# Designs tried in a protein design run: designed miniproteins, single chains, continued (5). Part 34

Each design is a single chain, and the fold is of that chain. pLDDT is the mean over its residues in the fold that is shown.

## One batch from the design tools (miniprotein)

Design m17231
Fold by ESMFold2-Fast:
Structure m17231 (fold): chain A 90 residues (1-90)
Amino acid sequence: AALALVNAIAAAAEAAALAVPGVTAALVTPAAAIAAAATTATVSGKAVVTTSVTVAGTPLSISVIAASAAAASAGVAAAIAAASAIAAAL
């Protein structure tokens, strides 16, 4: 039951990130004990932003690949917002 809800939160967060203009790939995984740090790197000429957050007790690892650092950061923000909204509705 809890795993299905966590997977639903992660999937919705990933979909929200992919809806941001300039985002080409997003991965949101439920993960325990990830460092609460954001890392920005350039991979294959694209910006990659990786961060870990805890949303309503759910640890999530978020990675977004976008055409720019701003788009990647917007993708991460969209993922966090979607995860928080779903967790709050539960």
Scores: mean pLDDT 68

Design m17232
Fold by ESMFold2-Fast:
Structure m17232 (fold): chain A 84 residues (1-84)
Amino acid sequence: RLEEAVRLLEEAARLAEEMGDQDLAGALRTVAEYVRSGQKLESAIAGAQAVLNAMEALSKDESVAELARRAAELAQRALDLLLA
């Protein structure tokens, strides 16, 4: 379950890199590390929510909107797994 959430967050980070947003990709990898460790799940949940809010803002930029939506869907699925 946590391993699945980590994979989804890593896929979202790859999409953020394709968008050219290295800061967002780094934030997603940090959230994945928190999930992988299992000791900072509250920080992982808060970080995933912050990343989703950032991706919503990026989805208004037509040049990256499709990648931002796909990355947001992956991050949302990861968040749903963390909240289950």
Scores: mean pLDDT 78

Design m17233
Fold by ESMFold2-Fast:
Structure m17233 (fold): chain A 76 residues (1-76)
Amino acid sequence: SEKEKLQKAALEIARAILDPNATDEEVLQRIDEILSKMKSKEDQIKLLETAIRLAQAAGREDVAEYFRKKLEELKK
């Protein structure tokens, strides 16, 4: 189901952000790939909001800033 796809995507985003062996660039690339698989603009927005919160909590400020800019562009 679409809800299951969204939950799986959110979990994969969390795993990327919380991976201590991943660089910020690798995290950005992994999340962009996950987002590209979402067909719904609403689901992309929800996942971006989740990614921003998690990146901030993990101290990945550059990742959070990148996705804030992407979210603003997507909301236009």
Scores: mean pLDDT 86

Design m17234
Fold by ESMFold2-Fast:
Structure m17234 (fold): chain A 71 residues (1-71)
Amino acid sequence: TKEDIEKFEKSAKELTEYFVKQAEEAGKPELAKEIREKGKKEIEETKEYLSKNPELAKKAAKELEALAKKA
């Protein structure tokens, strides 16, 4: 559903931001920028894929939400 895709996007953005902060704190601002750019592209591509495969959206949202909570 749209709600599952939105949950996926929110969790994916939270994970991306977490890794961006870690790279910045490690003194690697170029890596942080790369993570943000790559993450944005992958999120957009995955959202498009999940829109065509709604049964997978719920699974993807649940798995990514679990990963975001562990980060």
Scores: mean pLDDT 80

Design m17235
Fold by ESMFold2-Fast:
Structure m17235 (fold): chain A 75 residues (1-75)
Amino acid sequence: AAADAEAEARAGALSDAGMTKFNQIVAELAKQDPSLPEELKKEVEAGNPEARRKVVDYLADKGYGYLALKVRELL
């Protein structure tokens, strides 16, 4: 089997289509925020996972409601 069906279905969706979509969303959110350094925005666009985590943490710090609304807008 290709790993555990339940856990791998969630992880696989996130690692393949879901992660690609999530990276696109994070990159778009980073571009829209003038408070983020340009260097960090470029690293997110390049697919740097550490840069992506920093942007997500920053948006979450602004409030999970703000992050949830922006993600919903892009979906």
Scores: mean pLDDT 62

Design m17236
Fold by ESMFold2-Fast:
Structure m17236 (fold): chain A 59 residues (1-59)
Amino acid sequence: MREQLRRDLETTLARGKELGDEEAVSLANQGLEALRQGDVEKARELLAQAIETLAKHIE
């Protein structure tokens, strides 16, 4: 679970950089930091927020 969450955050970070979405990049970086500190719930919340931000570019 933590490995998958980390990969999802890294993928979201890469996508945010590709699209120039500074907010998504910031949220994904914060999620990775939360995961590094063991806060899995906060990392999931930040991942969801980053994905929502990216959805504005692809919908």
Scores: mean pLDDT 79

Design m17237
Fold by ESMFold2-Fast:
Structure m17237 (fold): chain A 77 residues (1-77)
Amino acid sequence: MLEEVKELSREGAELAVEYAEALAAGDEERARELEERLAEVQKKIEELIESIKDEKEKEKAVKIVQEAIAEAARRAA
């Protein structure tokens, strides 16, 4: 479970950086495609986290997602 959250979080982080770059470049078509892909990845992450029964494992999953978001923000800046 945590490995899947980690994989999806990395995928989401990459898509977020590409989305920011597409917006900066004025590539609205590419930005829309990436936005849809990001929404799909985010939904899967949310579903996986909600399926975790152990509170400690859930906290680990949330921390993985938060770190991936922070990394994407650093890379996009």
Scores: mean pLDDT 81

Design m17239
Fold by ESMFold2-Fast:
Structure m17239 (fold): chain A 89 residues (1-89)
Amino acid sequence: AAEKLARARAILAAGAEEANALLAQGRDREAAVVGLLATAEAFRALGAEEAAEYARKAAEAWAAGDEEAAEEYAEKAIEAARPVMEELY
């Protein structure tokens, strides 16, 4: 099962590099969207499909400027990821 953690870490590292490049350019919203999409792919790699879907919806809402919907979806992603996160921590 170490392979799923390694894949998730690789996805998050790539997403962080891309997000940091955007932040350095002052593109804060795009950086947040990239970070959320990387989180969604990492959750999918871990088998947390429901959490991945909510994280993706949070990214789409954030990109659309709907911060209320983005916060709601992010909270649902955390709740859905809880069983997987408890296994990892």
Scores: mean pLDDT 81

Design m17240
Fold by ESMFold2-Fast:
Structure m17240 (fold): chain A 79 residues (1-79)
Amino acid sequence: NNKYDPLIERAKYMLENAKTKAEKAAAYKQLGEAYFKQGDYDKAIEYYKKAKELYKELKNEEGAKEMEEKIKKAEEKKK
């Protein structure tokens, strides 16, 4: 198997090219989802937490709540 997941690589590219806090939050969300799909729940939680903090800074309560739900789901998958 290729060592690189194209979904993770795309999300990393989004993060490197993010110009705004909103774009950076979206990139971290995509990284979290990519790692979640790969079964790396620790990294998924890490990136969802980064996205949640940016959504809070943006006063996007809906985005922050979505990230919190994704974090809880990833934590449950670790057990």
Scores: mean pLDDT 84

Design m17241
Fold by ESMFold2-Fast:
Structure m17241 (fold): chain A 71 residues (1-71)
Amino acid sequence: AEAMQAYELGNTLLSQGKYDEAVEAYKKALELDPSFSLAHQGLGLALAYQGKADEAQKVAQELKKKFPELT
């Protein structure tokens, strides 16, 4: 699925230290599938690597709100 491809791209970019591009790829995965919990987790991690702790925290709160059984 296209959402899975965007998520996999995000993981690849994250492993290459391309944090800005990784964030973009994970956001695209969530635009394609808003229920994709792994993409929410990936986005939070990528934002943390960018040093954007406030944005990472907001993503964590949204994950808890939308997927309470995973948090």
Scores: mean pLDDT 76

Design m17242
Fold by ESMFold2-Fast:
Structure m17242 (fold): chain A 83 residues (1-83)
Amino acid sequence: MEFYESLDPEEQKVYEEGLEEMEKKSKELVEEIKEFDKDTSASQEEVARFVGRQLRELGDVLTEMLKRLAEIRRKQGRDVTIG
C-alpha cells in the first residue's frame, strides 16, 4: 500500500498497532451487531444509539492512531535542524 510504504519504521509500528486494535474492535462490533439484530425486542432508537456508540469507539481508536502518526511526523520534520 502506497501510504504504508512511505512510513518510517516507527510510524509503521504505530500504524500496525492501530490497525490491529481497530480490527479487533471491528470484529467485536460486527459480532455485537449480529447478536443485537437477533433480539427483535429492541426499538429502532435503541439500535441507532447502540450502533452510534460502537462507531464512536472505533472512531476514537482511529483518531488516537492518526494523532500519534501526526505527532511523529511533525516531530521528525521539526526536529531536523541540522543545516
Scores: mean pLDDT 69

Design m17243
Fold by ESMFold2-Fast:
Structure m17243 (fold): chain A 57 residues (1-57)
Amino acid sequence: LDKKIEEIAKKNGISVETLKEALIRAATDEVVLRIAAKELGLSEETVLELGKALKKL
């Protein structure tokens, strides 16, 4: 999980901390989910999966 998040953060020029916060918010907010998926170039399903995994840690 951490390796994937570090890679996505690096590709998008954002901090790992900022990305983790965005993914956790996306897991609970449909509007944030849609925006995060679009901005990160990921599917909504992928963003939701990552956000849910982070919330369980």
Scores: mean pLDDT 78

Design m17244
Fold by ESMFold2-Fast:
Structure m17244 (fold): chain A 100 residues (1-100)
Amino acid sequence: EEFRRRLEEALRAEVDATIAKHGLTPEQRALVRELLDAILEGKPKEEQIALINRLVDAGVPVTGLPGFLLLMAIILGKVPSAAEEQRRINERLGIPLPEP
C-alpha cells in the first residue's frame, strides 16, 4: 500500500531533519540511518536494542529524536507499546493487575 511508502518517506525525512538539527558526525548519521532501516525492515527487537545502545555509546542524543519517529516504530510493532511500559511500571510499584 502507498501508506507504508509514505510512512517510510516521512520517517526518513524526520531522521534527516534531526541529523541536520543536531549536527551529527558522519559516523553518528550512519548509525541513526542503520537503526531506521532496521526498524523499517522488521529486524529482531534485540538487534534494534543493540543499535540504540551503539547510538548512545557514540554520543548520539537519542532523546532528541522526534516523538513521531518513536510512535511510528511502535505502530510498526518494533518497540514495546505504551501498555507494556505501563505494565512494567505498575509491577515495579507493586500495583496489582485488574485482569481476569
Scores: mean pLDDT 60

Design m17245
Fold by ESMFold2-Fast:
Structure m17245 (fold): chain A 58 residues (1-58)
Amino acid sequence: GDMEIAEGAVNVVEETKKRFPNEIDKEKALKDTREQLKDKMSEEAIEKALEEIEKVLS
């Protein structure tokens, strides 16, 4: 469901930041995640996933 998709997206970003902390681009990560999710889940769920990703990257 939407929660599983959002959790997957957040986990990918967390793992990428953990492995390559100085190589992850916050703006690109947020943009890529939005593009991946735009047709798969609701706009509200996408916004929540992006908020969590931004917290991880902050």
Scores: mean pLDDT 74

Design m17246
Fold by ESMFold2-Fast:
Structure m17246 (fold): chain A 69 residues (1-69)
Amino acid sequence: MREERLSLYTMRISIALRYGDLDAAAETAVEALREFPDDERVREIAREVAERAEEAGDEEAAERVRRAL
């Protein structure tokens, strides 16, 4: 179901961000954006991932997410 898949992506990203795994968060955010490109919740959490990666100095992860947005 779409809602179940969206919830799983959101949870996976939140867990990765909580543990500071910016590469996993970015990878999952890109996957979520490819599946739900027009979903505002996915776009919001993807923007958060890009911001957190940029703050941490992980420009590769930040750029990967920004290119998918």
Scores: mean pLDDT 81

Design m17248
Fold by ESMFold2-Fast:
Structure m17248 (fold): chain A 57 residues (1-57)
Amino acid sequence: SRSELIVQAAELIRKGREAEAAGDTETARAHYQKAIELLDQAGVESPEVRARLAELE
């Protein structure tokens, strides 16, 4: 469901933040990319997550 996609995306964003704090940029990037994919499927815009991902590239 849409709610399940949003909850999963929130968890991935949290994991991305944790990976960034640990200096694991590749893992953080992967988590943020997957979160954006799920939010897009849910019809939710994610400008903050997209901006964060862009800074890591």
Scores: mean pLDDT 85

Design m17249
Fold by ESMFold2-Fast:
Structure m17249 (fold): chain A 64 residues (1-64)
Amino acid sequence: SLVGHVARAGRDYTAKSPDELSVKKGDLLLVLEEVDEEHVLARNLATGEVGLVPKSVLEATGPA
């Protein structure tokens, strides 16, 4: 489970909907919820923004 972990964005991602979060490679994200098999709800620790991010974008770093 990624919930409560800090994950790093392994690549840039541009939000495709208002519910998604845009991230840049190297951004640190606090995982708030696993929404489905492909997406997490996360907070970008640099911007404070919250949104859905594909799990394929993320590399886990450990507990928050």
Scores: mean pLDDT 80

Design m17250
Fold by ESMFold2-Fast:
Structure m17250 (fold): chain A 92 residues (1-92)
Amino acid sequence: SRDLRADGQAFGGATATSGGSTEVRLEGGTVVITGRGAGPGAAVAAIGLAVTAELNGGKGEVKVEGDTVTVTLTGLSEEDARAAAEGALAGR
């Protein structure tokens, strides 16, 4: 999959299913998506989002700290960065 919006929505949805919340920060070419109160489904979705970012010419990093899952995406186009962010917010 190369659909960053759909993968973002999967992350937001997985976080919401666990009773958690999703936060997005856009800073130039960097998107930081944080799921709080997230379950293992959100961690799996985060890996998918990171992989899709790399397939789109960017870079994805996933960090898991207890029930907090953070996905940092860099090197994406403005359209792809926005798609990931909007997807994550739509899924919550």
Scores: mean pLDDT 83

Design m17251
Fold by ESMFold2-Fast:
Structure m17251 (fold): chain A 80 residues (1-80)
Amino acid sequence: SLEDELLELQREASKYVDELIKLNAPKEKIREAILHQAEIDLLLMQVRFNDLTPEQRERLLARARESLEKIKKIYEEVKK
């Protein structure tokens, strides 16, 4: 389901944010990652409270994936 896909993205985002904290990443990088994580949380709320068309579903999932990729990019920059 769309909710299950978003829950998996939310879980992945949480893991990356936790790793950034564990690595003592700069606070601005942690903040940036948390803001992208918050976007995924908001998109999950939209799925829970709205009836979505297939086109809306596709756009929402794409946005959530984009937010996760931004978190991954921050993680790769910090890990180096």
Scores: mean pLDDT 87

Design m17252
Fold by ESMFold2-Fast:
Structure m17252 (fold): chain A 54 residues (1-54)
Amino acid sequence: GEMGRRAGEEAARELGLSEEQIRQAGAAAEHSKPQNEEQAREAGRRSAESLKSQ
């Protein structure tokens, strides 16, 4: 759980998203329930990119 949230928040910060979008990216990545660090980073990146394109 927590691993996805952190990865999503970090990816969103790197993309320069708002604080609200950073929290949303973290929640979305956590909701994907990544099983390891590699999956967490990929989930975080996808969640952040999805929010950036909205």
Scores: mean pLDDT 78

Design m17253
Fold by ESMFold2-Fast:
Structure m17253 (fold): chain A 61 residues (1-61)
Amino acid sequence: MSAEELKEKGEKALKEGNYKEAVKYYLEAFKLSGDPQLAIKAANVATEAGIIDEFIAELNA
């Protein structure tokens, strides 16, 4: 699965209000691509949704 495909899944999850899934997909895309903008996007989503612990868990996995 490509980083772009994971980013698209994250964008879809975000539009659907699935914030945990959005954070997971953005961080998976970040891990594959190394693009810091994806990590920043995931952190912003996690902060706004009140799930920063999920962001930290996914980043460390």
Scores: mean pLDDT 82

Design m17254
Fold by ESMFold2-Fast:
Structure m17254 (fold): chain A 74 residues (1-74)
Amino acid sequence: SMEDELAQLLEEIAKALKARDYERAKELVDKLMSLPVPRRLKILALQLIREEAERRGEEELAKYVDEKIRELES
């Protein structure tokens, strides 16, 4: 299901963040953007990812995700 795919991507993003694999995390964020899920759900997921990136001190990734959030809110 779309919910299962979103949950799996969020788990993979969390693993990439823990491994400090920023390129992998960006790839997974791009995959999340392409999922056929409602825009509001994407924004919520991206907000959680941004908060985790900020908490981990991953400024470049946090800015990348914030840009994606702004694109969806436009």
Scores: mean pLDDT 85

Design m17255
Fold by ESMFold2-Fast:
Structure m17255 (fold): chain A 62 residues (1-62)
Amino acid sequence: SKAEELKKLADEYWEIAHTLPLEVAQKIRDKYEPKIEEAVENEDYEKAIELIKEAIEEAKKA
């Protein structure tokens, strides 16, 4: 399901974020978390998945 995919990606993001300096992780959280929360509240799991994938790629480049 889309919700299971989102959870898997959220877990991946969490693992990567823990390897980053706090200030870098915070900037990524501030950019993506409000948008992801809004998408999940609207049951737009496709958009939430897209956003978390973008957050993961930004985290990997940091």
Scores: mean pLDDT 83

Design m17256
Fold by ESMFold2-Fast:
Structure m17256 (fold): chain A 70 residues (1-70)
Amino acid sequence: SLELAIKQATAALLTAGLEFNLKYIPDLPEEELEAELKAVEEAIKELKALDPNDPVAAKMEERLKKAKEE
């Protein structure tokens, strides 16, 4: 569906942006980092609400977990 495709693209884009900022911008303001983390978590939550077995949601959760471990 179009809604699922948009949410998948949004989750992937937000996750990639978070990963980029954590890797290349060590002095990112804490408020901006928290906002990005929340945005990724909400995007994943929306995907899981549509399909709890969505492979994109699972992949984004794994990437978010690894990003948080840094």
Scores: mean pLDDT 82

Design m17257
Fold by ESMFold2-Fast:
Structure m17257 (fold): chain A 64 residues (1-64)
Amino acid sequence: SDAERAAEAAKEMAKRGDAAGAATAGWQAILSSGNLELGRRAVEAGAAGDAEAAAKLAVQGSKA
């Protein structure tokens, strides 16, 4: 699914230390699944520079 593809992209970007990229991909995964609260948290994690947290939230959102 598009949500699963976006969540995989978020994980890849997090491995590169790209927190903003991970947050953006995570937001896309969560929009596809309808979990807006997780999307806000992923964006906040990316803004804080926490790429790993942003990717984890993207994976959670893709499964909802």
Scores: mean pLDDT 77

Design m17258
Fold by ESMFold2-Fast:
Formats: structure tokens, sequence, C-alpha cells
Structure m17258 (fold): chain A 111 residues (1-111)
């Protein structure tokens, strides 16, 4: 069947210099790949992590970390938050049956 993704939290407001953690649980057939995307206001979505590994641009790699505890549980952590990290973060699961996205997380970083 189609994969399903449950993402939390739906929104998060953090002070600059803090940390944000977003989690996703993917359910579905075997061989699910989960991607984390970041979309800043008015910008294109960019891939920041794939299947528990950080693949973000070099400017972000030192602050972004991704992990998976099993084939179903995925975490994205952003350290040393900057105002430019404000945006929508979402997980997308891909399988042979298709793709599904979790409820997006809106991150607001206060200066």
Amino acid sequence: GMPTVTQSPSSLTVQEGGSATITARASGPSNITLAWYRQAPGKEAELVALNGKTVAPDSLKSRFSASKSSGTDFTLTINSLKPEDTGVYYAQATSSAGQASGQPTTLTVLP
C-alpha cells in the first residue's frame, strides 16, 4: 500500500542559538526511503536529509543532523538556529507504491 508519514510537532518557535528537533514516523511497505525538505518563505524546497543522513548544502551541514532508529523512525535536528532557518520542514516517504508527506512543521526562529 501507499506509505504514510506522521510528523511532529506541527509548529515550533525557538530563540536564535537554540535547537529544534522534528520527528517523523513512516508506515508502509518495506524499502521506504524518507527525505527531509526545507522551504523558506518564497523559496524553492531544498533537500536537507535522506534516509537518516544529512545531505544539506555545506553551509548547513555543521548545524543539521539526521538519524533513524529503525526503518520507521526518523529525526531531524537543527542546532545553533539562525533566523534564516525559519520556514516549513516536511518529511516525504517514497516506496514502490508511491510517495506520501507528513503534516509540515512550521519553524519560527526569533532574533
Scores: mean pLDDT 81

Design m17259
Fold by ESMFold2-Fast:
Structure m17259 (fold): chain A 63 residues (1-63)
Amino acid sequence: LSATQRRVARLLALNAPNGLSAAEIARALGVSQATASRALRALEAAGLVERLPDGTYRLRPPP
């Protein structure tokens, strides 16, 4: 994982079980919304994050 992807994953873990939007993550980490969205898509593709019906993202719960 890149440094940005690790920061996004950590932020989502701190907010579990609640989700965060790309805009909220961007604001919290001091990055652009495009950067946050790219990190979220990479984490979702890796199966580490899921997109909720409201458009927010959260870490997938452990099995």
Scores: mean pLDDT 81

Design m17260
Fold by ESMFold2-Fast:
Structure m17260 (fold): chain A 62 residues (1-62)
Amino acid sequence: GLSEEEALALVDEAVAEVKELIEKGDEEKAREIAVEALKKLLESGNEKAAKRLEEELYKIGS
């Protein structure tokens, strides 16, 4: 499983990558990265980090 520190680092990395892909027009790959990151966080039991990622993704998609 991921530690809390590793989970938060994964959130920050995934958010940065998703933003870059959306700016490049690659929305499909951005979605794939977002889904995979959420899956890893949920499977590791890091509900706090998963919720933070969902909130950041919602802001990007709005």
Scores: mean pLDDT 82

Design m17261
Fold by ESMFold2-Fast:
Structure m17261 (fold): chain A 70 residues (1-70)
Amino acid sequence: MVKERLKKLSEELGDALFNATTPEAIEYAKQAAQHLHLAIQAYQKGDEKSAEKHLKKAEEYLKKAKEANK
């Protein structure tokens, strides 16, 4: 469910942003936030395919942000 994934990603991204201590982690977290924003906009417009594409990108950048902070 796109809506549930958006909620979960928003929560996890908030945690990642709060805990980002390196410039690389901050940059990846910013990229994740940008794609999350685009996913929410697409979801609100009823464009589920674009929403899922941006969700996947946001999830990928969130993973990179967590890895860069270690």
Scores: mean pLDDT 82

Design m17262
Fold by ESMFold2-Fast:
Structure m17262 (fold): chain A 57 residues (1-57)
Amino acid sequence: SEEKKKEIEEKKEELRRRVEEAEREYASKSPRERVLEVASATVEGMGKVVKARMEAK
């Protein structure tokens, strides 16, 4: 439905914003910590998008 499509799009936008914010906020942290934070945020965001898509079906 259109509502499910909007929800999926919002999840993608949230993922995009979270990755960007994480990069900016943790830019001054150690390389290892920065990579882990960005990776974790990306994986979590991707999971939310996948779940939203599954619920749309």
Scores: mean pLDDT 74

Design m17263
Fold by ESMFold2-Fast:
Structure m17263 (fold): chain A 66 residues (1-66)
Amino acid sequence: SKADELAKKALELIEKGEEPEKVAELALQGAALAPDPERAGLLGRASTYARQGKLEEAKKALKEAL
């Protein structure tokens, strides 16, 4: 799905240590497009963690959303 594509792109950026603000944007967009509230919640949490610089927690949430 489109949400899965966005989550994968966010994971790539986190693994490169690049642009946490961009990771947060991609995760938030994924949350808006997610098919169910559980995945939307995980992607929203990933966005919040990325914004806080908690990249390992963001990565975990993104993986759980996939």
Scores: mean pLDDT 80

Design m17264
Fold by ESMFold2-Fast:
Structure m17264 (fold): chain A 72 residues (1-72)
Amino acid sequence: IKEIIERAKAELDKLYAEAKSAEEFLERALELIARTYEELKKKGYSDEEIAEVLSELFAAVTEHLKALYAKE
């Protein structure tokens, strides 16, 4: 599960670096989170484990959004 979190965070960092706007970043980040949720569900992780992963990913998205909006 830790490898899935680290991979998703690395992909979020890449999306942040490539983003042309906060809106574009948010749309792509939410797609990544949705794909990560489906992957965890298919692999049989518990709802508690999935919630922990999603919590960490949403925290990373929030920090990137704050950085993108600060460029205004």
Scores: mean pLDDT 79

Design m17265
Fold by ESMFold2-Fast:
Structure m17265 (fold): chain A 81 residues (1-81)
Amino acid sequence: SAMLEALTEELTEEIKEGLEKYMELFPDASRTELLGLLDNLVKDAAAELKAQGVPEEEVERIAREIREEMTRLIEELLAKR
């Protein structure tokens, strides 16, 4: 669904912005701290998808895909420090 893809992209961008803002406020944040923040942000995104009536199986798939993408972003940002 084009609407589900757009919503997924929006939630992914919000998670990215949240991570970048956290790293700006806490420049010495560890990989473990950033992954913990990511887990919480993904849980919030999953709750939003469920609230909008997205099926549980799709929510789990989307949450996994976002987590994998954002984990790669965290590793890239840490490598640039």
Scores: mean pLDDT 85

Design m17266
Fold by ESMFold2-Fast:
Structure m17266 (fold): chain A 74 residues (1-74)
Amino acid sequence: MSKEEQAEKLTDEAMRHLADGDYERAIELAEQALKLDPTNANALAVLAMAYRHLGEQEKADEYARKALEIVRAA
Protein backbone atom coordinates (compact mmCIF):
# COMPACT_ATOMS: atom_id res chain seq x y z
CA MET A 1 0.00 0.00 0.00
CA SER A 2 1.38 3.43 -0.96
CA LYS A 3 1.82 6.26 1.57
CA GLU A 4 -1.08 8.05 -0.16
CA GLU A 5 -3.31 4.97 0.22
CA GLN A 6 -2.28 4.60 3.89
CA ALA A 7 -3.03 8.30 4.49
CA GLU A 8 -6.50 7.95 2.91
CA LYS A 9 -7.26 4.88 5.08
CA LEU A 10 -6.23 6.80 8.23
CA THR A 11 -8.35 9.77 7.05
CA ASP A 12 -11.38 7.46 6.62
CA GLU A 13 -10.88 6.23 10.21
CA ALA A 14 -10.50 9.84 11.41
CA MET A 15 -13.78 10.79 9.69
CA ARG A 16 -15.52 7.90 11.48
CA HIS A 17 -14.28 9.11 14.88
CA LEU A 18 -15.25 12.69 13.98
CA ALA A 19 -18.82 11.50 13.20
CA ASP A 20 -18.92 9.64 16.56
CA GLY A 21 -17.81 12.79 18.46
CA ASP A 22 -14.36 11.37 19.29
CA TYR A 23 -12.59 14.59 18.27
CA GLU A 24 -9.27 13.85 20.01
CA ARG A 25 -9.00 10.44 18.28
CA ALA A 26 -9.95 12.02 14.94
CA ILE A 27 -7.09 14.53 15.39
CA GLU A 28 -4.56 11.75 16.20
CA LEU A 29 -5.50 9.75 13.08
CA ALA A 30 -5.61 12.81 10.79
CA GLU A 31 -2.17 13.93 12.05
CA GLN A 32 -0.82 10.44 11.24
CA ALA A 33 -2.35 10.74 7.74
CA LEU A 34 -0.61 14.12 7.21
CA LYS A 35 2.76 12.61 8.22
CA LEU A 36 2.32 10.15 5.33
CA ASP A 37 0.78 12.68 2.89
CA PRO A 38 1.15 16.36 3.92
CA THR A 39 -1.13 17.45 1.04
CA ASN A 40 -4.12 15.27 2.02
CA ALA A 41 -6.91 17.88 1.95
CA ASN A 42 -9.41 15.50 3.60
CA ALA A 43 -7.09 14.98 6.60
CA LEU A 44 -6.65 18.77 6.91
CA ALA A 45 -10.45 19.18 6.75
CA VAL A 46 -10.88 16.61 9.56
CA LEU A 47 -8.38 18.53 11.71
CA ALA A 48 -10.22 21.81 11.01
CA MET A 49 -13.60 20.33 12.01
CA ALA A 50 -12.28 18.52 15.10
CA TYR A 51 -10.43 21.58 16.45
CA ARG A 52 -13.53 23.74 15.84
CA HIS A 53 -15.63 21.29 17.90
CA LEU A 54 -13.00 21.39 20.69
CA GLY A 55 -13.13 25.22 20.72
CA GLU A 56 -9.65 25.74 19.23
CA GLN A 57 -10.89 28.24 16.65
CA GLU A 58 -7.46 29.54 15.54
CA LYS A 59 -6.15 26.02 14.78
CA ALA A 60 -9.43 25.18 13.02
CA ASP A 61 -9.10 28.24 10.76
CA GLU A 62 -5.42 27.42 10.02
CA TYR A 63 -6.17 23.84 8.87
CA ALA A 64 -9.27 24.92 6.91
CA ARG A 65 -7.19 27.51 5.03
CA LYS A 66 -4.48 24.91 4.24
CA ALA A 67 -7.07 22.40 2.97
CA LEU A 68 -8.66 25.05 0.72
CA GLU A 69 -5.25 26.11 -0.69
CA ILE A 70 -4.45 22.49 -1.66
CA VAL A 71 -7.86 21.95 -3.33
CA ARG A 72 -7.56 25.25 -5.27
CA ALA A 73 -3.95 24.51 -6.35
CA ALA A 74 -4.91 21.09 -7.76
Scores: mean pLDDT 84

Design m17267
Fold by ESMFold2-Fast:
Structure m17267 (fold): chain A 99 residues (1-99)
Amino acid sequence: MLSVPEVLARLAEIVREMVRRIEAGESLKEVIRFVIERVRELAARSGDPEAAAVLEEGARRLEELLERLEAGEEVSFDEVLDVLHETMERLFGIQAALA
C-alpha cells in the first residue's frame, strides 16, 4: 500500500505522462481514458482510505468529462487539468494533516 506522499508522487507522474501523450498527438478521449485507469489503480494501491476516496472522486469527474466528449460536447484540456489540480490539492491537505 502506498503512503500519501507516494500517491502524490505517482499522481504527478500521471500528469506528466498525460501532457507527453497530448504533445505526441493522442486524442483527448484516449488521454482521459488513460488517466482514469491510472488514477483508479492509484486509488486501489492507496494505504489511506481518505486519499483513496479523493482519487476515486477525481476519476468519477474525469469519467463525466469523457462521457460529455463521447456525446459530442466540447471538453477542453484545461477542464481535465482542473480536475487533477483539485485532486492534488485535496491530497496535499491530507498530507499536511499527517505532518
Scores: mean pLDDT 87

